Designed miniproteins, single chains, continued (3). Designs and how they scored, part 32

Each design is a single chain, and the fold is of that chain. pLDDT is the mean over its residues in the fold that is shown.

## One batch from the design tools (miniprotein)

Design m9159
Fold by ESMFold2-Fast:
Structure m9159 (fold): chain A 71 residues (1-71)
Amino acid sequence: LDALLAEADALEAQAERARALAIGYRALARHQDLPEAERAALLARADEAEAQAAALQARADALRAEAAALA
């Protein structure tokens, strides 16, 4: 049980880091002097980071549900 909760906590921490990266990329993309191609690349990286964060969160939620079923 504790191992499932520990893994879920670790995955949530990874999801939070991925969301922070997405926020960082979007903030960089807001620079007015940035070429459009570079802005598009930063926004694409932000979208990828958000997708990774969602996948990590979904796995963490599944592990917490499994832990609840075992309790």
Scores: mean pLDDT 85

Design m9160
Fold by ESMFold2-Fast:
Structure m9160 (fold): chain A 60 residues (1-60)
Amino acid sequence: SPFEEFDTDGDGRISREELLALLKSRGFSPTEEEVALFDTDGDGYVDRETFERLLEVLSQ
């Protein structure tokens, strides 16, 4: 899973910056504000469930 490549701490979350970089590498141009909407706990990170759901939506 690409999530595991960016989850450097193994804590089940990745930073908004890492998510933004991944989406850009896939040909998308999201804003930091759009990525922040997926930060459901407001801690500056995106959990694995939210990340996988986002990738599924973008793959459609």
Scores: mean pLDDT 69

Design m9161
Fold by ESMFold2-Fast:
Structure m9161 (fold): chain A 58 residues (1-58)
Amino acid sequence: MSEEERKRFLEGVEKALEEYKDDKEAAILILQIGLKEAQEAGDEETVRWLEEQIKKLE
């Protein structure tokens, strides 16, 4: 990802997590979708961050 694409992506994920903060299953699903996108983009740092967020919700 470019730096601008990454910033926009992370802002979108954070906004979605705030919207679904009381719905653990929806939050995990959002993070899993984001994880797949980050993996396809080869952004290892974003992949690690998303994996940590999922682990915190388990």
Scores: mean pLDDT 77

Design m9162
Fold by ESMFold2-Fast:
Structure m9162 (fold): chain A 57 residues (1-57)
Amino acid sequence: MTVTITGYAPDEAAAEKLAAQIKALAAAGGTVTAVEIRKEDGVYVVTVTVELNADLA
């Protein structure tokens, strides 16, 4: 089962740190399959896609 986690950051460095934190937390319950950072109207949108482990999904 695929889950998408979205976060917001004020700048690219903060977005990269946020992505790393979400990735680390998500790795405890699944496999991170994609990490995307997009700038939208002055804000950085961080999207982490996680495939949940079979034992949890």
Scores: mean pLDDT 79

Design m9163
Fold by ESMFold2-Fast:
Structure m9163 (fold): chain A 65 residues (1-65)
Amino acid sequence: MELLEEGKKYFEEGKYEEAIKKYEEVLKKDPNNAEAWKNLALSYYKLGKLEEGDKYLVKYIELKE
């Protein structure tokens, strides 16, 4: 199973910390993966970590442009 898809599966199951680990692995291999940055930000928002979420969302926006 692809790491990005595994992360999405954990996110859908409410396992946000596990999702974060998978998205971090994706970004370690491909730091230009905008979808992984977005999903990482959303996962941090679900955990109530707004500053971390905002930090990663900025990276997503920079890559999307």
Scores: mean pLDDT 84

Design m9164
Fold by ESMFold2-Fast:
Structure m9164 (fold): chain A 87 residues (1-87)
Amino acid sequence: MRRTRREFDNVEFEVAGKTYKAKRARLETEVDPATGRRRIRITAEMEDGSRVELEAELRPDGSWRLRARVTDKEGNVLAEEEREGRL
């Protein structure tokens, strides 16, 4: 398994039609060499302690799935969205 990580400052996310602004976000990518399956994770924390989590899976045929979740500092779900498609 191969993993890479990148960090971004001043990132804006849209989840279920709502916009969230984070001072810092982290992008992680994982590749399974046996299957060619790729996973992408983005996590960000807002100044109020709320959190955005995005997870995407890309298959070798170009099909993908994205899951997005926003939680407050107590762990309550504020927004959740799933999307799927093809490149």
Scores: mean pLDDT 75

Design m9165
Fold by ESMFold2-Fast:
Structure m9165 (fold): chain A 65 residues (1-65)
Amino acid sequence: MPKPSDEELQQAIDYASQANQRIADTLTPEEAAEKNKQLVEIIRQLLNGEISVEEAKKRIDEIVA
């Protein structure tokens, strides 16, 4: 899979950052840490070109919602 553009990567990172802020405000510290680890894994896969920006956003939404 081709690597996403810098603009698309920035959008995905910003989306994950917003999700992480919601997690920190809403969940217990222990649950927030677990969810944050999942977000980091999604971003790693996105940076490696393993998943698309759209797939990354879907997975982030599943974690936050």
Scores: mean pLDDT 76

Design m9166
Fold by ESMFold2-Fast:
Structure m9166 (fold): chain A 70 residues (1-70)
Amino acid sequence: SAEKAKEYLKKAIEYIKQGDYEKAEKYGVMAVIEGANEKAIEYMNKAGKAIRQGDYEKAIEYLEKAIEAL
C-alpha cells in the first residue's frame, strides 16, 4: 500500500541520518515491494545515486520527494 511504502521511506531517511545505509537500502526495497509508483521509484533511484556519491543531504531530499509522490 502507499501508506506502508511511505512509512518504509520515512524509516529509510531515519537510517541515513544514523549512518546505517544498509538498513536504509533494505527499507527502500520494502517501499518498492509495497507498491511505490513510478515517480516515487525515480526519486528513490536518485536518492540511491546520491548515497553512492556521499551526498546524504541530497539523498534525504530525494526520499522526501518520493514520499510526496506517493
Scores: mean pLDDT 84

Design m9167
Fold by ESMFold2-Fast:
Structure m9167 (fold): chain A 105 residues (1-105)
Amino acid sequence: DPALKARIRGKLSALIAIARVENLSLDPLIEALRAAGFDELADIIEEAYENGIIDQELADRLDALLDGLTPAQLATLEEILDEYISTLSPELQETVEVLSTVDPQ
């Protein structure tokens, strides 16, 4: 589903940007992803967080990974992302929603 993949990419990009600016820990998200079997995605997120952005190389790796996932795995991934987002302040949740829809990288 191209729309689901686009939402996941947008949410990940937004979370990386916000986490770096606000000094948020992505550790709970990374732990949840690894527990669900998304180890390669967790590695991509850790690299993006350290770099402060999802650059073209990381974006290409992310797209290849998401293209290999089933619709059920993509839905599970979105649920994990949404659960992490729900732990943020209401103001940061709104910021993620805005950034995830207007800055697709």
Scores: mean pLDDT 80

Design m9168
Fold by ESMFold2-Fast:
Structure m9168 (fold): chain A 63 residues (1-63)
Amino acid sequence: AQDFVDKATELLLRGELEKAVEYAEKAIKEDPNNKDAWFLLAVAYRMLGKEEEAEKYLEKAKS
């Protein structure tokens, strides 16, 4: 999970949003309680202009 979170963060900082989503989803699949992975997914979706999906994932990160 942590390795996927680190990779998703790197990809997000590089602007590779679709790949950042892929690695954040991999992190969530390995550990659904990883709030950092949910937060990264929310940020990536917001940057993709998918605000409603981003809000949904942000709620998962806050719980």
Scores: mean pLDDT 82

Design m9169
Fold by ESMFold2-Fast:
Structure m9169 (fold): chain A 66 residues (1-66)
Amino acid sequence: SLEVREKALELMRKAAEAVAKGDIETAKNYIDELRKLAEEHPELRAAIDRWIESLEKMIKQIEKLK
């Protein structure tokens, strides 16, 4: 549904903003919400999994720099 796609995009934006602010705990919470949405809506899984992989790579780089 369009509403579910809009929710996924909003969660992705919020996760990316949290990463940009260095708020890793909040970013991880939004990533968990995205994972749950992907389980409930398999048609979005491929896109959400790619977004999560990108966000996790950014988090790992930030944590490495400390």
Scores: mean pLDDT 84

Design m9170
Fold by ESMFold2-Fast:
Structure m9170 (fold): chain A 96 residues (1-96)
Amino acid sequence: MERLEEIRKRLDELEKKTTNPNVLAAIRSLRAAVEDLEKYLENKDIGYLLSAAAHLMGALILLQGEDPSNPIVKELRELVDELGALLDEAEKEYLA
């Protein structure tokens, strides 16, 4: 999926721009969610959708304590929203 590759590239770029441990942990959690969703698209195992959702929520929790005016934090929140939309799309396909 082209959108998942774009999200992964943006996460890699953001990781190079920060030394904040909570932000780095959020980036790693989002990367894990991308990997889980990619595995679901290949294998159709619902366990990967559940794992992706858990990693997405973990990233949100880590970002809650961070300055929302920080451009890196803002972009990570946008990536959470984009990945959440892709998860919702995958869930709809699974239920069809």
Scores: mean pLDDT 84

Design m9171
Fold by ESMFold2-Fast:
Structure m9171 (fold): chain A 61 residues (1-61)
Amino acid sequence: AEEFRKKAEESKDPAVRIGYYVAALVAEGRLTPAQARALFEQAMKEKWDIEGLEAAADALV
């Protein structure tokens, strides 16, 4: 889980960053795989950063 968060922060590619961050939230048990997929698709469509994704994930838990 922490490993995925680190990789998200270190990546410069927005899709890779969001992908690793979403994977971290699933591994931490904060999101289901279905919620993670929906959040990833929304983040890519709306150009969310990690902060925007975290806020949306917090609203789901």
Scores: mean pLDDT 74

Design m9172
Fold by ESMFold2-Fast:
Structure m9172 (fold): chain A 78 residues (1-78)
Amino acid sequence: DPVQLVQQGGQAIVDLVLRQGQKLGAPDAGQQVADQVKQQSQQLADEAKKNGWSNDQVKSKMVGLTSQALDQLDEKAK
């Protein structure tokens, strides 16, 4: 189920950025990025359902979201 893959991937990214935010001494930055990832994951889930995305398309989108989230965390943790 592509929607379930978005939910699972989104939660994994949330957990990752919260953990990295704590390690960087920037827990507020981690929380802000986690909140953005939650919003983006909901939008991706809606798009996956609306557009009939394959599991491979979802995986590609989740990889992109992971990269964006880590870049945003690094920027905010400066």
Scores: mean pLDDT 85

Design m9173
Fold by ESMFold2-Fast:
Structure m9173 (fold): chain A 60 residues (1-60)
Amino acid sequence: SSAIEEAERLAKEGGEAARKGDLETAIRLYEQALELYERELGPRHPRTLAVRLGLQSLKE
């Protein structure tokens, strides 16, 4: 679906922001990707869990 493609793009951009040390941008992009993945795939899907774990690591 277009929403899953959007979530994949946001997660990729979030990962790139994190690698560059732009944590604020990375957190925002991962939160947007997480919202879309939870809506489309549910909270237990591997892709949803991967983004959630990435987001948790950035907030600690």
Scores: mean pLDDT 87

Design m9174
Fold by ESMFold2-Fast:
Structure m9174 (fold): chain A 100 residues (1-100)
Amino acid sequence: ADELLALDPDDAVVLTLKGGQLYNEGKYEEAKKLFERAIELAPDHPLALDYLGRVYEKMGDFEKAAEYYEKAAQVYERLGMPNIAADLRKKAEEAKKKAE
């Protein structure tokens, strides 16, 4: 994680990887800030969008979770990854049901 930050602390990939580590540690608010910075630098970063969906779901914001899962799915579909896009759309649908 620290070695990756040495490449560029504002790099969307590095921020997403560090955010993923914080997410795995249960530090959802800290992870969220890194993923938000990642999408500020690269709005179509599919992994950062997926992780934002996961963070919002863990925080109980199911409406935002569904929004980011759908955005990530759209990017993966555009990249020719329909199976990953389908899995993310399923997560978005499940989050929408919890938002009711």
Scores: mean pLDDT 82

Design m9175
Fold by ESMFold2-Fast:
Structure m9175 (fold): chain A 82 residues (1-82)
Amino acid sequence: MVEKLLKEAEELVKKAEEAFEKEKDYDKAIELYKEAKKILEELKNKEPQVGRGEEGLKELEKRIEELEKKIAEAEKKKKELE
């Protein structure tokens, strides 16, 4: 289950990167990154198990932080072009 949701988030990130880099569609990229972030945040909320999943939780936190940076970059690009 967790692996399937992580894969879904990764596919959304890949689509967002294609929208950002190839299509220059920053609105689409922002939306897809936000969807991926939402999935990772849901996994983080689901995973606060005492003792197990601490490494998984740290990985989720890192991925969420990376997505926040990508969203900010896409929003900045959108603002600069319009």
Scores: mean pLDDT 75

Design m9176
Fold by ESMFold2-Fast:
Structure m9176 (fold): chain A 88 residues (1-88)
Amino acid sequence: LEEKIKKYEEEIEKDPNNVDAWTKLGIYYFNMGKYEEAAEYFKKAIALDPHNEATLLAISVALAVAKELGDEEAAALFEEALSLFASG
């Protein structure tokens, strides 16, 4: 997990417009329970491509999981990120 995070961080260093790398970092931080960081990475991906279906799907899954866990704070973070997708 940590090794893959470093790989995607290095990809962003080489190409900060790599939407896939930002989205994957969001997914990996979400899997670590770092929801605030995950939401920030997803917001970066949305800012670069507000129509990216993979990013939308990742945020939607994260929101659904947060709601199932009863984590209202995490759910609010992902709902905010999802709303930004619609606004771009």
Scores: mean pLDDT 79

Design m9177
Fold by ESMFold2-Fast:
Structure m9177 (fold): chain A 77 residues (1-77)
Amino acid sequence: KYEEELKKIEEETKKLNDSVKQAQERIDAELPRWEERFGKETAEEIKQGIIDALNQIVDALTKLSLERLEKKRKEEE
């Protein structure tokens, strides 16, 4: 049923977002070492690039799951 599938997608998306938050925390912990090695500007660029890539992956996966659910819902109407 639509409600069950939607809840499953929400749970999967929450797990992915939690993983991104955990990665963000680890990146923040490493940031001072990257600043020392590469300089502040490059370190921030690397951090932002990684976070943007992770967010794009989560967004793409969530969008794909929702599109599949919407197509299935329309077919069952």
Scores: mean pLDDT 80

Design m9178
Fold by ESMFold2-Fast:
Structure m9178 (fold): chain A 83 residues (1-83)
Amino acid sequence: SLDELFEALSGAFAGDETARNKLLEMLEKVLGKEIAERIRRLYERDPDRALQIAATAVSQLGQGNVEKAREAARKAIDLAEAE
């Protein structure tokens, strides 16, 4: 559910590993494996940037548009990977 996504995101920002893992599993289910794996890889080198991208995706999901959430996540990941 969207409430579970927001709770998992909040926990991940607080440094809770269990919440982070739950967030990534939920993002994989909704946005697909490619986006979730790219966020996971980015988290290893830039955790703050990865969580900001996850937050953007969750915000777009809250507005009811999964395709826009995927587009926003991919664009933000592409910019982060280019740095």
Scores: mean pLDDT 84

Design m9179
Fold by ESMFold2-Fast:
Structure m9179 (fold): chain A 96 residues (1-96)
Amino acid sequence: MLEEAIDLYLEGVRAYAQGKYEEAVELFKKAIELLPEDHPLRVDVLRLLGDAYYDLNKFDEAIKAYREAMELARRLGDDETVRALEQRLKEIEKKK
C-alpha cells in the first residue's frame, strides 16, 4: 500500500503541474487514504491537496487541507513546514 500511495502522489504531482487540478485532488485524496496517519509524506500530500483546492477556488477545502498538514507537521517537529503553512493560510484569508 505504501508504494501505491507514493505512485498516486507522483501522479497527482504530474496532474497538478499540468493544471489538471480536479484530477490532482482525486489522486491526492486516494494517496492520503493509503498513507499511515503519522507518515511524513502525508504532510506533502495534504499541502498539495490544499494548493489544488486553492487553484479550483475551493478555499474552505484548501484551508482544511492546510490545517491538517500543519497539525501533522507540528506532531512530527517540522517547524519550517508549520511556518510555511501558517503564511499560506494568511494569504488565503486575504483572498476570500
Scores: mean pLDDT 85

Design m9180
Fold by ESMFold2-Fast:
Structure m9180 (fold): chain A 87 residues (1-87)
Amino acid sequence: MEADELAKEAIEKAEEAKELALEGVKNSKDIKSVNLATAGAIMGIGAEFHAELVLKNPARHTVENAREALRSAEAALEVAKKALEES
């Protein structure tokens, strides 16, 4: 339950990171902003896969793995927000 809640939050934040990263790419005027937005998107995809594994794979269904996925999603979101600001 706890692991499921954390993993679901990680998925939500990863989706938000991907959306903001796409917005950053659309608004970018230089290669640095595009690269930063792309990094945010890739990090978001990775965090989402990690969170999905927590939910779907019993061997990975731990609070520690869910927290790691959430931290990855939060990092992706921070990078995506920074990319949008740099746009």
Scores: mean pLDDT 81

Design m9181
Fold by ESMFold2-Fast:
Structure m9181 (fold): chain A 69 residues (1-69)
Amino acid sequence: MLSPLELRVLEAAREGATVAELAERLGVSQSTVSRAVQRLLAKGLLERDPETGRYRLTPAGRAALEAAR
């Protein structure tokens, strides 16, 4: 089960986002976002684009976000 913060991170990352962009959009610290991002990466729900540094949804991440709606 995803926490409310993890769900909000997944939703914001639909467009691709950096940790700084997620922190600004969600109104939380970069450290808070970074922990949520690390958990989502460990679950296979996010991936990082190495060229842009942006985090985006995996197919599993999209499915998890839709199931939570």
Scores: mean pLDDT 81

Design m9182
Fold by ESMFold2-Fast:
Structure m9182 (fold): chain A 76 residues (1-76)
Amino acid sequence: SAEREARELARRLREAVDAGDAEKVRELIPPLEEALRRAPGSVEALSALSEGYDFLGDEERAEEYARRAREELERQ
């Protein structure tokens, strides 16, 4: 399912952030954004994308994904 794919990619992105692997973070963001398009309510994907963009220094994208994750949690 799209939700399971988003969760697995989110887990891998968080592992890459924890490892300090900027190249792997950059590689995982596009497929996770694609999975998020198919599962727009995935808090795991939204939170992981926020962490990934924050790690890369993209504060604007990080805050946008964090905001969307907060809004989705309120909806659920």
Scores: mean pLDDT 89

Design m9183
Fold by ESMFold2-Fast:
Structure m9183 (fold): chain A 81 residues (1-81)
Amino acid sequence: MEELREAIKRLNESPGDVEAVREFARKLAEVEDPWDALAGLIALETFLASLPPEVRQEVLADPEYRAAVEKANEAIRKLDA
């Protein structure tokens, strides 16, 4: 999906931007294809690993981020069915 690829690119161009992570998480929550959801989740987790611990903890505690990750994991679980 071109939209998700562009979102991943923009996320990588905004290191340390918590709002960019939240916007990406919202887009990831709308992804229905399991492979696109997996690719997006890997990109998001890789980006979070680059953030300072304090910033990463704030993002992980965000209910919007948590909801997006759960939706992505639900889509990914379809690969196991």
Scores: mean pLDDT 73

Design m9184
Fold by ESMFold2-Fast:
Structure m9184 (fold): chain A 61 residues (1-61)
Amino acid sequence: MSLEELLEEYRRILEEKGFSEEEIEKAVKGLQQLYEDLAASHGEEEARRVLARLNRWLRRQ
């Protein structure tokens, strides 16, 4: 899954959970910043893996 696909999945999960468009936009920006930090320190593949795990966890809540 690409970063774009992971952020799109994250947005959809938050929409399904009833978050507002403003809340979703802020959350997506925060997740993108976290991805950039993780990619810089651990590499892009590991950063994508972390985001995929976060999305799986969120779906279970």
Scores: mean pLDDT 84

Design m9185
Fold by ESMFold2-Fast:
Structure m9185 (fold): chain A 74 residues (1-74)
Amino acid sequence: MEKLLEGEILLALGRMYAWLGKKLNDEELLKKAIELLEESIKLYEEALPSLSPEEQEKALREIEEAKKLIEEIK
């Protein structure tokens, strides 16, 4: 439960840093966004075995969206 919530928080932070980095054309903010998104993915992956099938599907979607955002800002 806590790892999933922490992953959700880091995903939100990563998205915010990605938005700011793109708006300001700031490579340091984009680098921070990638770090936060990668950490979020790790936490979601660690939470997966303890989740219900429905929550696993949701977590997998969040992982894919985070990976897509990383590729966009790389």
Scores: mean pLDDT 84

Design m9186
Fold by ESMFold2-Fast:
Structure m9186 (fold): chain A 63 residues (1-63)
Amino acid sequence: MSAEEIKEEILKEAEELFKTEDPIKAARKASERVKKALEEGKLSEEEANEVEQEILRMLLQSW
């Protein structure tokens, strides 16, 4: 299981959420996905933080 593959999957899902959902709801759903991956040991804390930073960037670019 590649952490890079998990990161890419979460970010693709986040992009779709930001297209269809309210930006705050999209960010919350994407963040919950990251939290679950961290709890399951699929991502390290550093990798989870990297994905969270990209989600924040998406939020700042969204309306």
Scores: mean pLDDT 80

Design m9187
Fold by ESMFold2-Fast:
Structure m9187 (fold): chain A 69 residues (1-69)
Amino acid sequence: GEEEARRLVEEAVRLAKEGRLEEARKLLREALKVSPKARDIALERAIEALREGNLNVYRALAEVLREAE
């Protein structure tokens, strides 16, 4: 449920920070299937990445979130 989705989102963020963008996107898509709350968690993380100037992480997360709409 929600805890599993949260773990998947956090793992996706870590992979994106490591430059493993395709694996990060894959895990985020799985998180969204596990719980709709994953969208809010991922959006919060994407905004944080943008504030930190990490545009690659922001773009990877935003791409999956946009596809889900």
Scores: mean pLDDT 82

Design m9188
Fold by ESMFold2-Fast:
Formats: C-alpha cells, structure tokens, sequence
Structure m9188 (fold): chain A 80 residues (1-80)
C-alpha cells in the first residue's frame, strides 16, 4: 500500500473522506449489530461514495484502497 505525495487539496480530500468513512462505519456497526446484512449494505454505500470522490479528485490508488478496506470490513461484519 502506497500513498504518494499529495497536494494540500488532495490531502484534505483524503483526510475528510477517511474520517467520515470510519465514523459512519462505526455508527452503522453499532446501530445494525443485530442485522449484519443491512450493516454491510450501508457500509458498501459509504465506501462507494468515498471511492467516487477519490476518483473525481484523480486519486484512483486511494479509491482502490478504500474498496479493498471496505471489502474487508464487510466480510468481518458478515462473519459476525
């Protein structure tokens, strides 16, 4: 996993998306702990929003990372 040098604008985008993604994932897991399928679907939506924003900023490598991370989180939730 590599994070290339970012412009201030790119760094701000990454920081905002990462922070919001993690916060929303935590909230979803807490609110839907009895429904892992619903939690997984909601997390997938949040991940897709993050991926889209990263791609719009020209950060495809970060978008791929978010997809990978989201896939891991979804599998974790669906396992338990």
Amino acid sequence: MEFPELSPEEQAIVDEIDGEYLRKVNEIREQHKDDPVKAAELIREVSEEAVKRLRDAGLDDYADFFRYASDQIVRDILAQ
Scores: mean pLDDT 77

Design m9189
Fold by ESMFold2-Fast:
Formats: structure tokens, sequence, C-alpha cells
Structure m9189 (fold): chain A 80 residues (1-80)
């Protein structure tokens, strides 16, 4: 469905932006903090793959919500 494809695309774009922000924050974080953030992004990617395989709109929406919450938090830190 077009709605599901749009959700997947938006989630992929949000996860890509999270990876870009982690790289921008890398000089300001410990190696352990960077590793933890990279592990969280990997979990989001795996959840999105699950949603794609099962065509689960609810899982895609939840993954997008989590990715956006993390994006907002990291953007706030970068601006501080």
Amino acid sequence: SELFEKLVKETEETIKRLRELIEQLRPYLSPEEVELLEKYVEILEKQLEYAKKNKNIGSAKRTLGLAKDWLDALEYLLKS
C-alpha cells in the first residue's frame, strides 16, 4: 500500500539522519556513548526490517516514532 511505502521511506530517511547526527556528535561523546547510540540505530534498522517483512503498519509507525524521538534529542544536544 502507498501508506506503508511512505512510512517505510520516512523511517529509512529518519534513521539515515540519526546516523549523520551521531557522526556530527562523535567528537563530543565518549567512544562508549557512540557505541551505545550505534547499537540503538541497529535495533531501529532491525525493527524496520521486521515491519517490511511482515507488512506491519503498527511496527513501522512505532519504529518511526522512536527514530523521530531520538532525532529530536540528538539535534537538541548538537545545538547546545
Scores: mean pLDDT 86

Design m9190
Fold by ESMFold2-Fast:
Structure m9190 (fold): chain A 84 residues (1-84)
Amino acid sequence: MIRASKEELLAAGDQAVADLRAVIERAEQTKSPEDIELARGAVEGLELLIELMKEEGFPQDYIDRMEAALAEARERLEKIEKER
């Protein structure tokens, strides 16, 4: 979808955070190149969604919450990559 309502973006944000946590957890368990690549894609997807939410004027506290989830995922992914 190219255009989304604020409600759709909110739902997409919550879903993206859930999906990101799931792929990071899988990458931590398997440490496979495929799962790590999926986790990188999920991180990038959430980054793009956060930028879109900023453009739509979402509340700063919501943006901060999403950015905190992204930072946590990035830290976890970095730890996985350092073990390779």
Scores: mean pLDDT 79

Design m9191
Fold by ESMFold2-Fast:
Structure m9191 (fold): chain A 71 residues (1-71)
Amino acid sequence: SHMSEKLREELLKKIGEILSLIGEIWDLEQQLKKTTDAAEKAAIEAQIAQLRAQIDQLLAEMDRISEQLDA
């Protein structure tokens, strides 16, 4: 159905967003390994935590869409 197709497109879009966020986290983790300043480390760790929270939100949204597809 057209509605099922739209929901699948939304899932694919969210998967793409999660992959982008994972890439950003990886880059920040590499930066964190090279950082010696405590304040800069804390700032990077806070950014990583925020990006992880965004991934959790996207996963929750995907679960809701998946439930609609299974109905």
Scores: mean pLDDT 88

Design m9192
Fold by ESMFold2-Fast:
Structure m9192 (fold): chain A 63 residues (1-63)
Amino acid sequence: SEELEKELEELDRRAVRLVIEGKADPERLSALLQEAKEAIEKGDLEKARELLERLREYLDSHE
Protein backbone atom coordinates (compact mmCIF):
# COMPACT_ATOMS: atom_id res chain seq x y z
CA SER A 1 0.00 0.00 0.00
CA GLU A 2 1.38 3.37 -1.10
CA GLU A 3 -0.21 5.21 1.83
CA LEU A 4 1.25 2.82 4.42
CA GLU A 5 4.69 2.97 2.77
CA LYS A 6 4.62 6.78 2.92
CA GLU A 7 3.48 6.78 6.56
CA LEU A 8 6.26 4.33 7.46
CA GLU A 9 8.81 6.61 5.74
CA GLU A 10 7.61 9.63 7.75
CA LEU A 11 7.67 7.71 11.04
CA ASP A 12 11.15 6.38 10.19
CA ARG A 13 12.43 9.96 9.74
CA ARG A 14 10.91 10.96 13.09
CA ALA A 15 12.42 7.91 14.80
CA VAL A 16 15.92 8.64 13.42
CA ARG A 17 15.67 12.23 14.68
CA LEU A 18 14.67 11.14 18.21
CA VAL A 19 17.51 8.59 18.32
CA ILE A 20 20.05 11.23 17.25
CA GLU A 21 18.69 13.55 19.98
CA GLY A 22 19.11 10.75 22.56
CA LYS A 23 15.37 10.65 23.32
CA ALA A 24 14.57 7.07 22.22
CA ASP A 25 15.95 3.53 22.24
CA PRO A 26 17.39 2.74 18.77
CA GLU A 27 16.97 -1.04 19.19
CA ARG A 28 13.28 -0.84 20.08
CA LEU A 29 12.53 1.61 17.26
CA SER A 30 14.47 -0.49 14.73
CA ALA A 31 12.52 -3.62 15.72
CA LEU A 32 9.14 -1.86 15.42
CA LEU A 33 10.07 -0.28 12.07
CA GLN A 34 11.26 -3.63 10.71
CA GLU A 35 8.08 -5.44 11.82
CA ALA A 36 5.93 -2.74 10.18
CA LYS A 37 7.97 -3.04 6.95
CA GLU A 38 7.53 -6.83 6.91
CA ALA A 39 3.79 -6.54 7.52
CA ILE A 40 3.44 -4.13 4.56
CA GLU A 41 5.53 -6.45 2.33
CA LYS A 42 3.38 -9.46 3.29
CA GLY A 43 0.19 -7.51 2.54
CA ASP A 44 -0.96 -7.82 6.16
CA LEU A 45 -2.59 -4.39 6.19
CA GLU A 46 -4.28 -4.87 9.59
CA LYS A 47 -1.00 -5.72 11.31
CA ALA A 48 0.83 -2.96 9.44
CA ARG A 49 -1.70 -0.35 10.61
CA GLU A 50 -1.50 -1.61 14.20
CA LEU A 51 2.32 -1.46 14.21
CA LEU A 52 2.35 2.02 12.63
CA GLU A 53 -0.15 3.19 15.29
CA ARG A 54 2.09 1.81 18.06
CA LEU A 55 5.11 3.53 16.47
CA ARG A 56 3.28 6.85 16.23
CA GLU A 57 2.16 6.61 19.88
CA TYR A 58 5.72 5.83 21.01
CA LEU A 59 7.17 8.75 19.04
CA ASP A 60 4.48 11.17 20.28
CA SER A 61 5.22 10.20 23.91
CA HIS A 62 8.97 10.91 23.44
CA GLU A 63 8.57 14.30 21.71
Scores: mean pLDDT 82

Design m9193
Fold by ESMFold2-Fast:
Structure m9193 (fold): chain A 84 residues (1-84)
Amino acid sequence: MLSHELPLSKEEEAKLWSEAIVEAAKKLGIDVPPGTSPNFASLVAGTMLRLIGDGVSAEKVMEIRKEANKIVAEKLGLERIEDD
């Protein structure tokens, strides 16, 4: 559930990170394997390990993570200006 904290609930955070990873991959022109889903055990890390297993290089996964972190920060209001 959404709380009064800047960070969302853990469940919503996991969904946000999963969505951000998919969006980041799309923006970077990287093919996202089917079955990318929220990972509560490792959040972003678990999803990145899956992407590597599905044939995405570690370097590209790190770029996706960096871009996803940027998207998450923006959506959480940590960066209230256009991140450019």
Scores: mean pLDDT 59

Design m9194
Fold by ESMFold2-Fast:
Structure m9194 (fold): chain A 68 residues (1-68)
Amino acid sequence: PEKVLSEEEQKKVDEEIEKLLEELSKLLGVPLSTLRKQAEESLKITGSKLGLLEVMKLTLEEVKELLK
């Protein structure tokens, strides 16, 4: 289903995705460019930036627990 986000909401979602990519890059020691490619593939699967954001938040939490 199509959820219409305001321009401000879309900007916040994009900023959160970028922050999560940077944190994952730092924790995993993987280049940010590699993680961006993986995020593009995941976006095609989820069909929405909100779905991608939720998946990335869960992934970051799991990675933090595994590296602790």
Scores: mean pLDDT 77

Design m9195
Fold by ESMFold2-Fast:
Structure m9195 (fold): chain A 68 residues (1-68)
Amino acid sequence: GKSEIHSEILKLIGRILRIIGEILDLEREKEKVKDDEERIKELEKKIEELEKELKELLEKLKELEKKY
């Protein structure tokens, strides 16, 4: 039903917002540790993984909007 679709969309939006928050936190941490090349590389890898997950969630959200 319509309520199940709304629940799924809200869960998706919640996940998207959380990932955006995590990316912003990692970017801020990267600025603080600018002289630590190994830590910067670790943070960049985590950001790339989160950006990939964000892209997948945004595509799923678009598919849900097209169906309903």
Scores: mean pLDDT 81

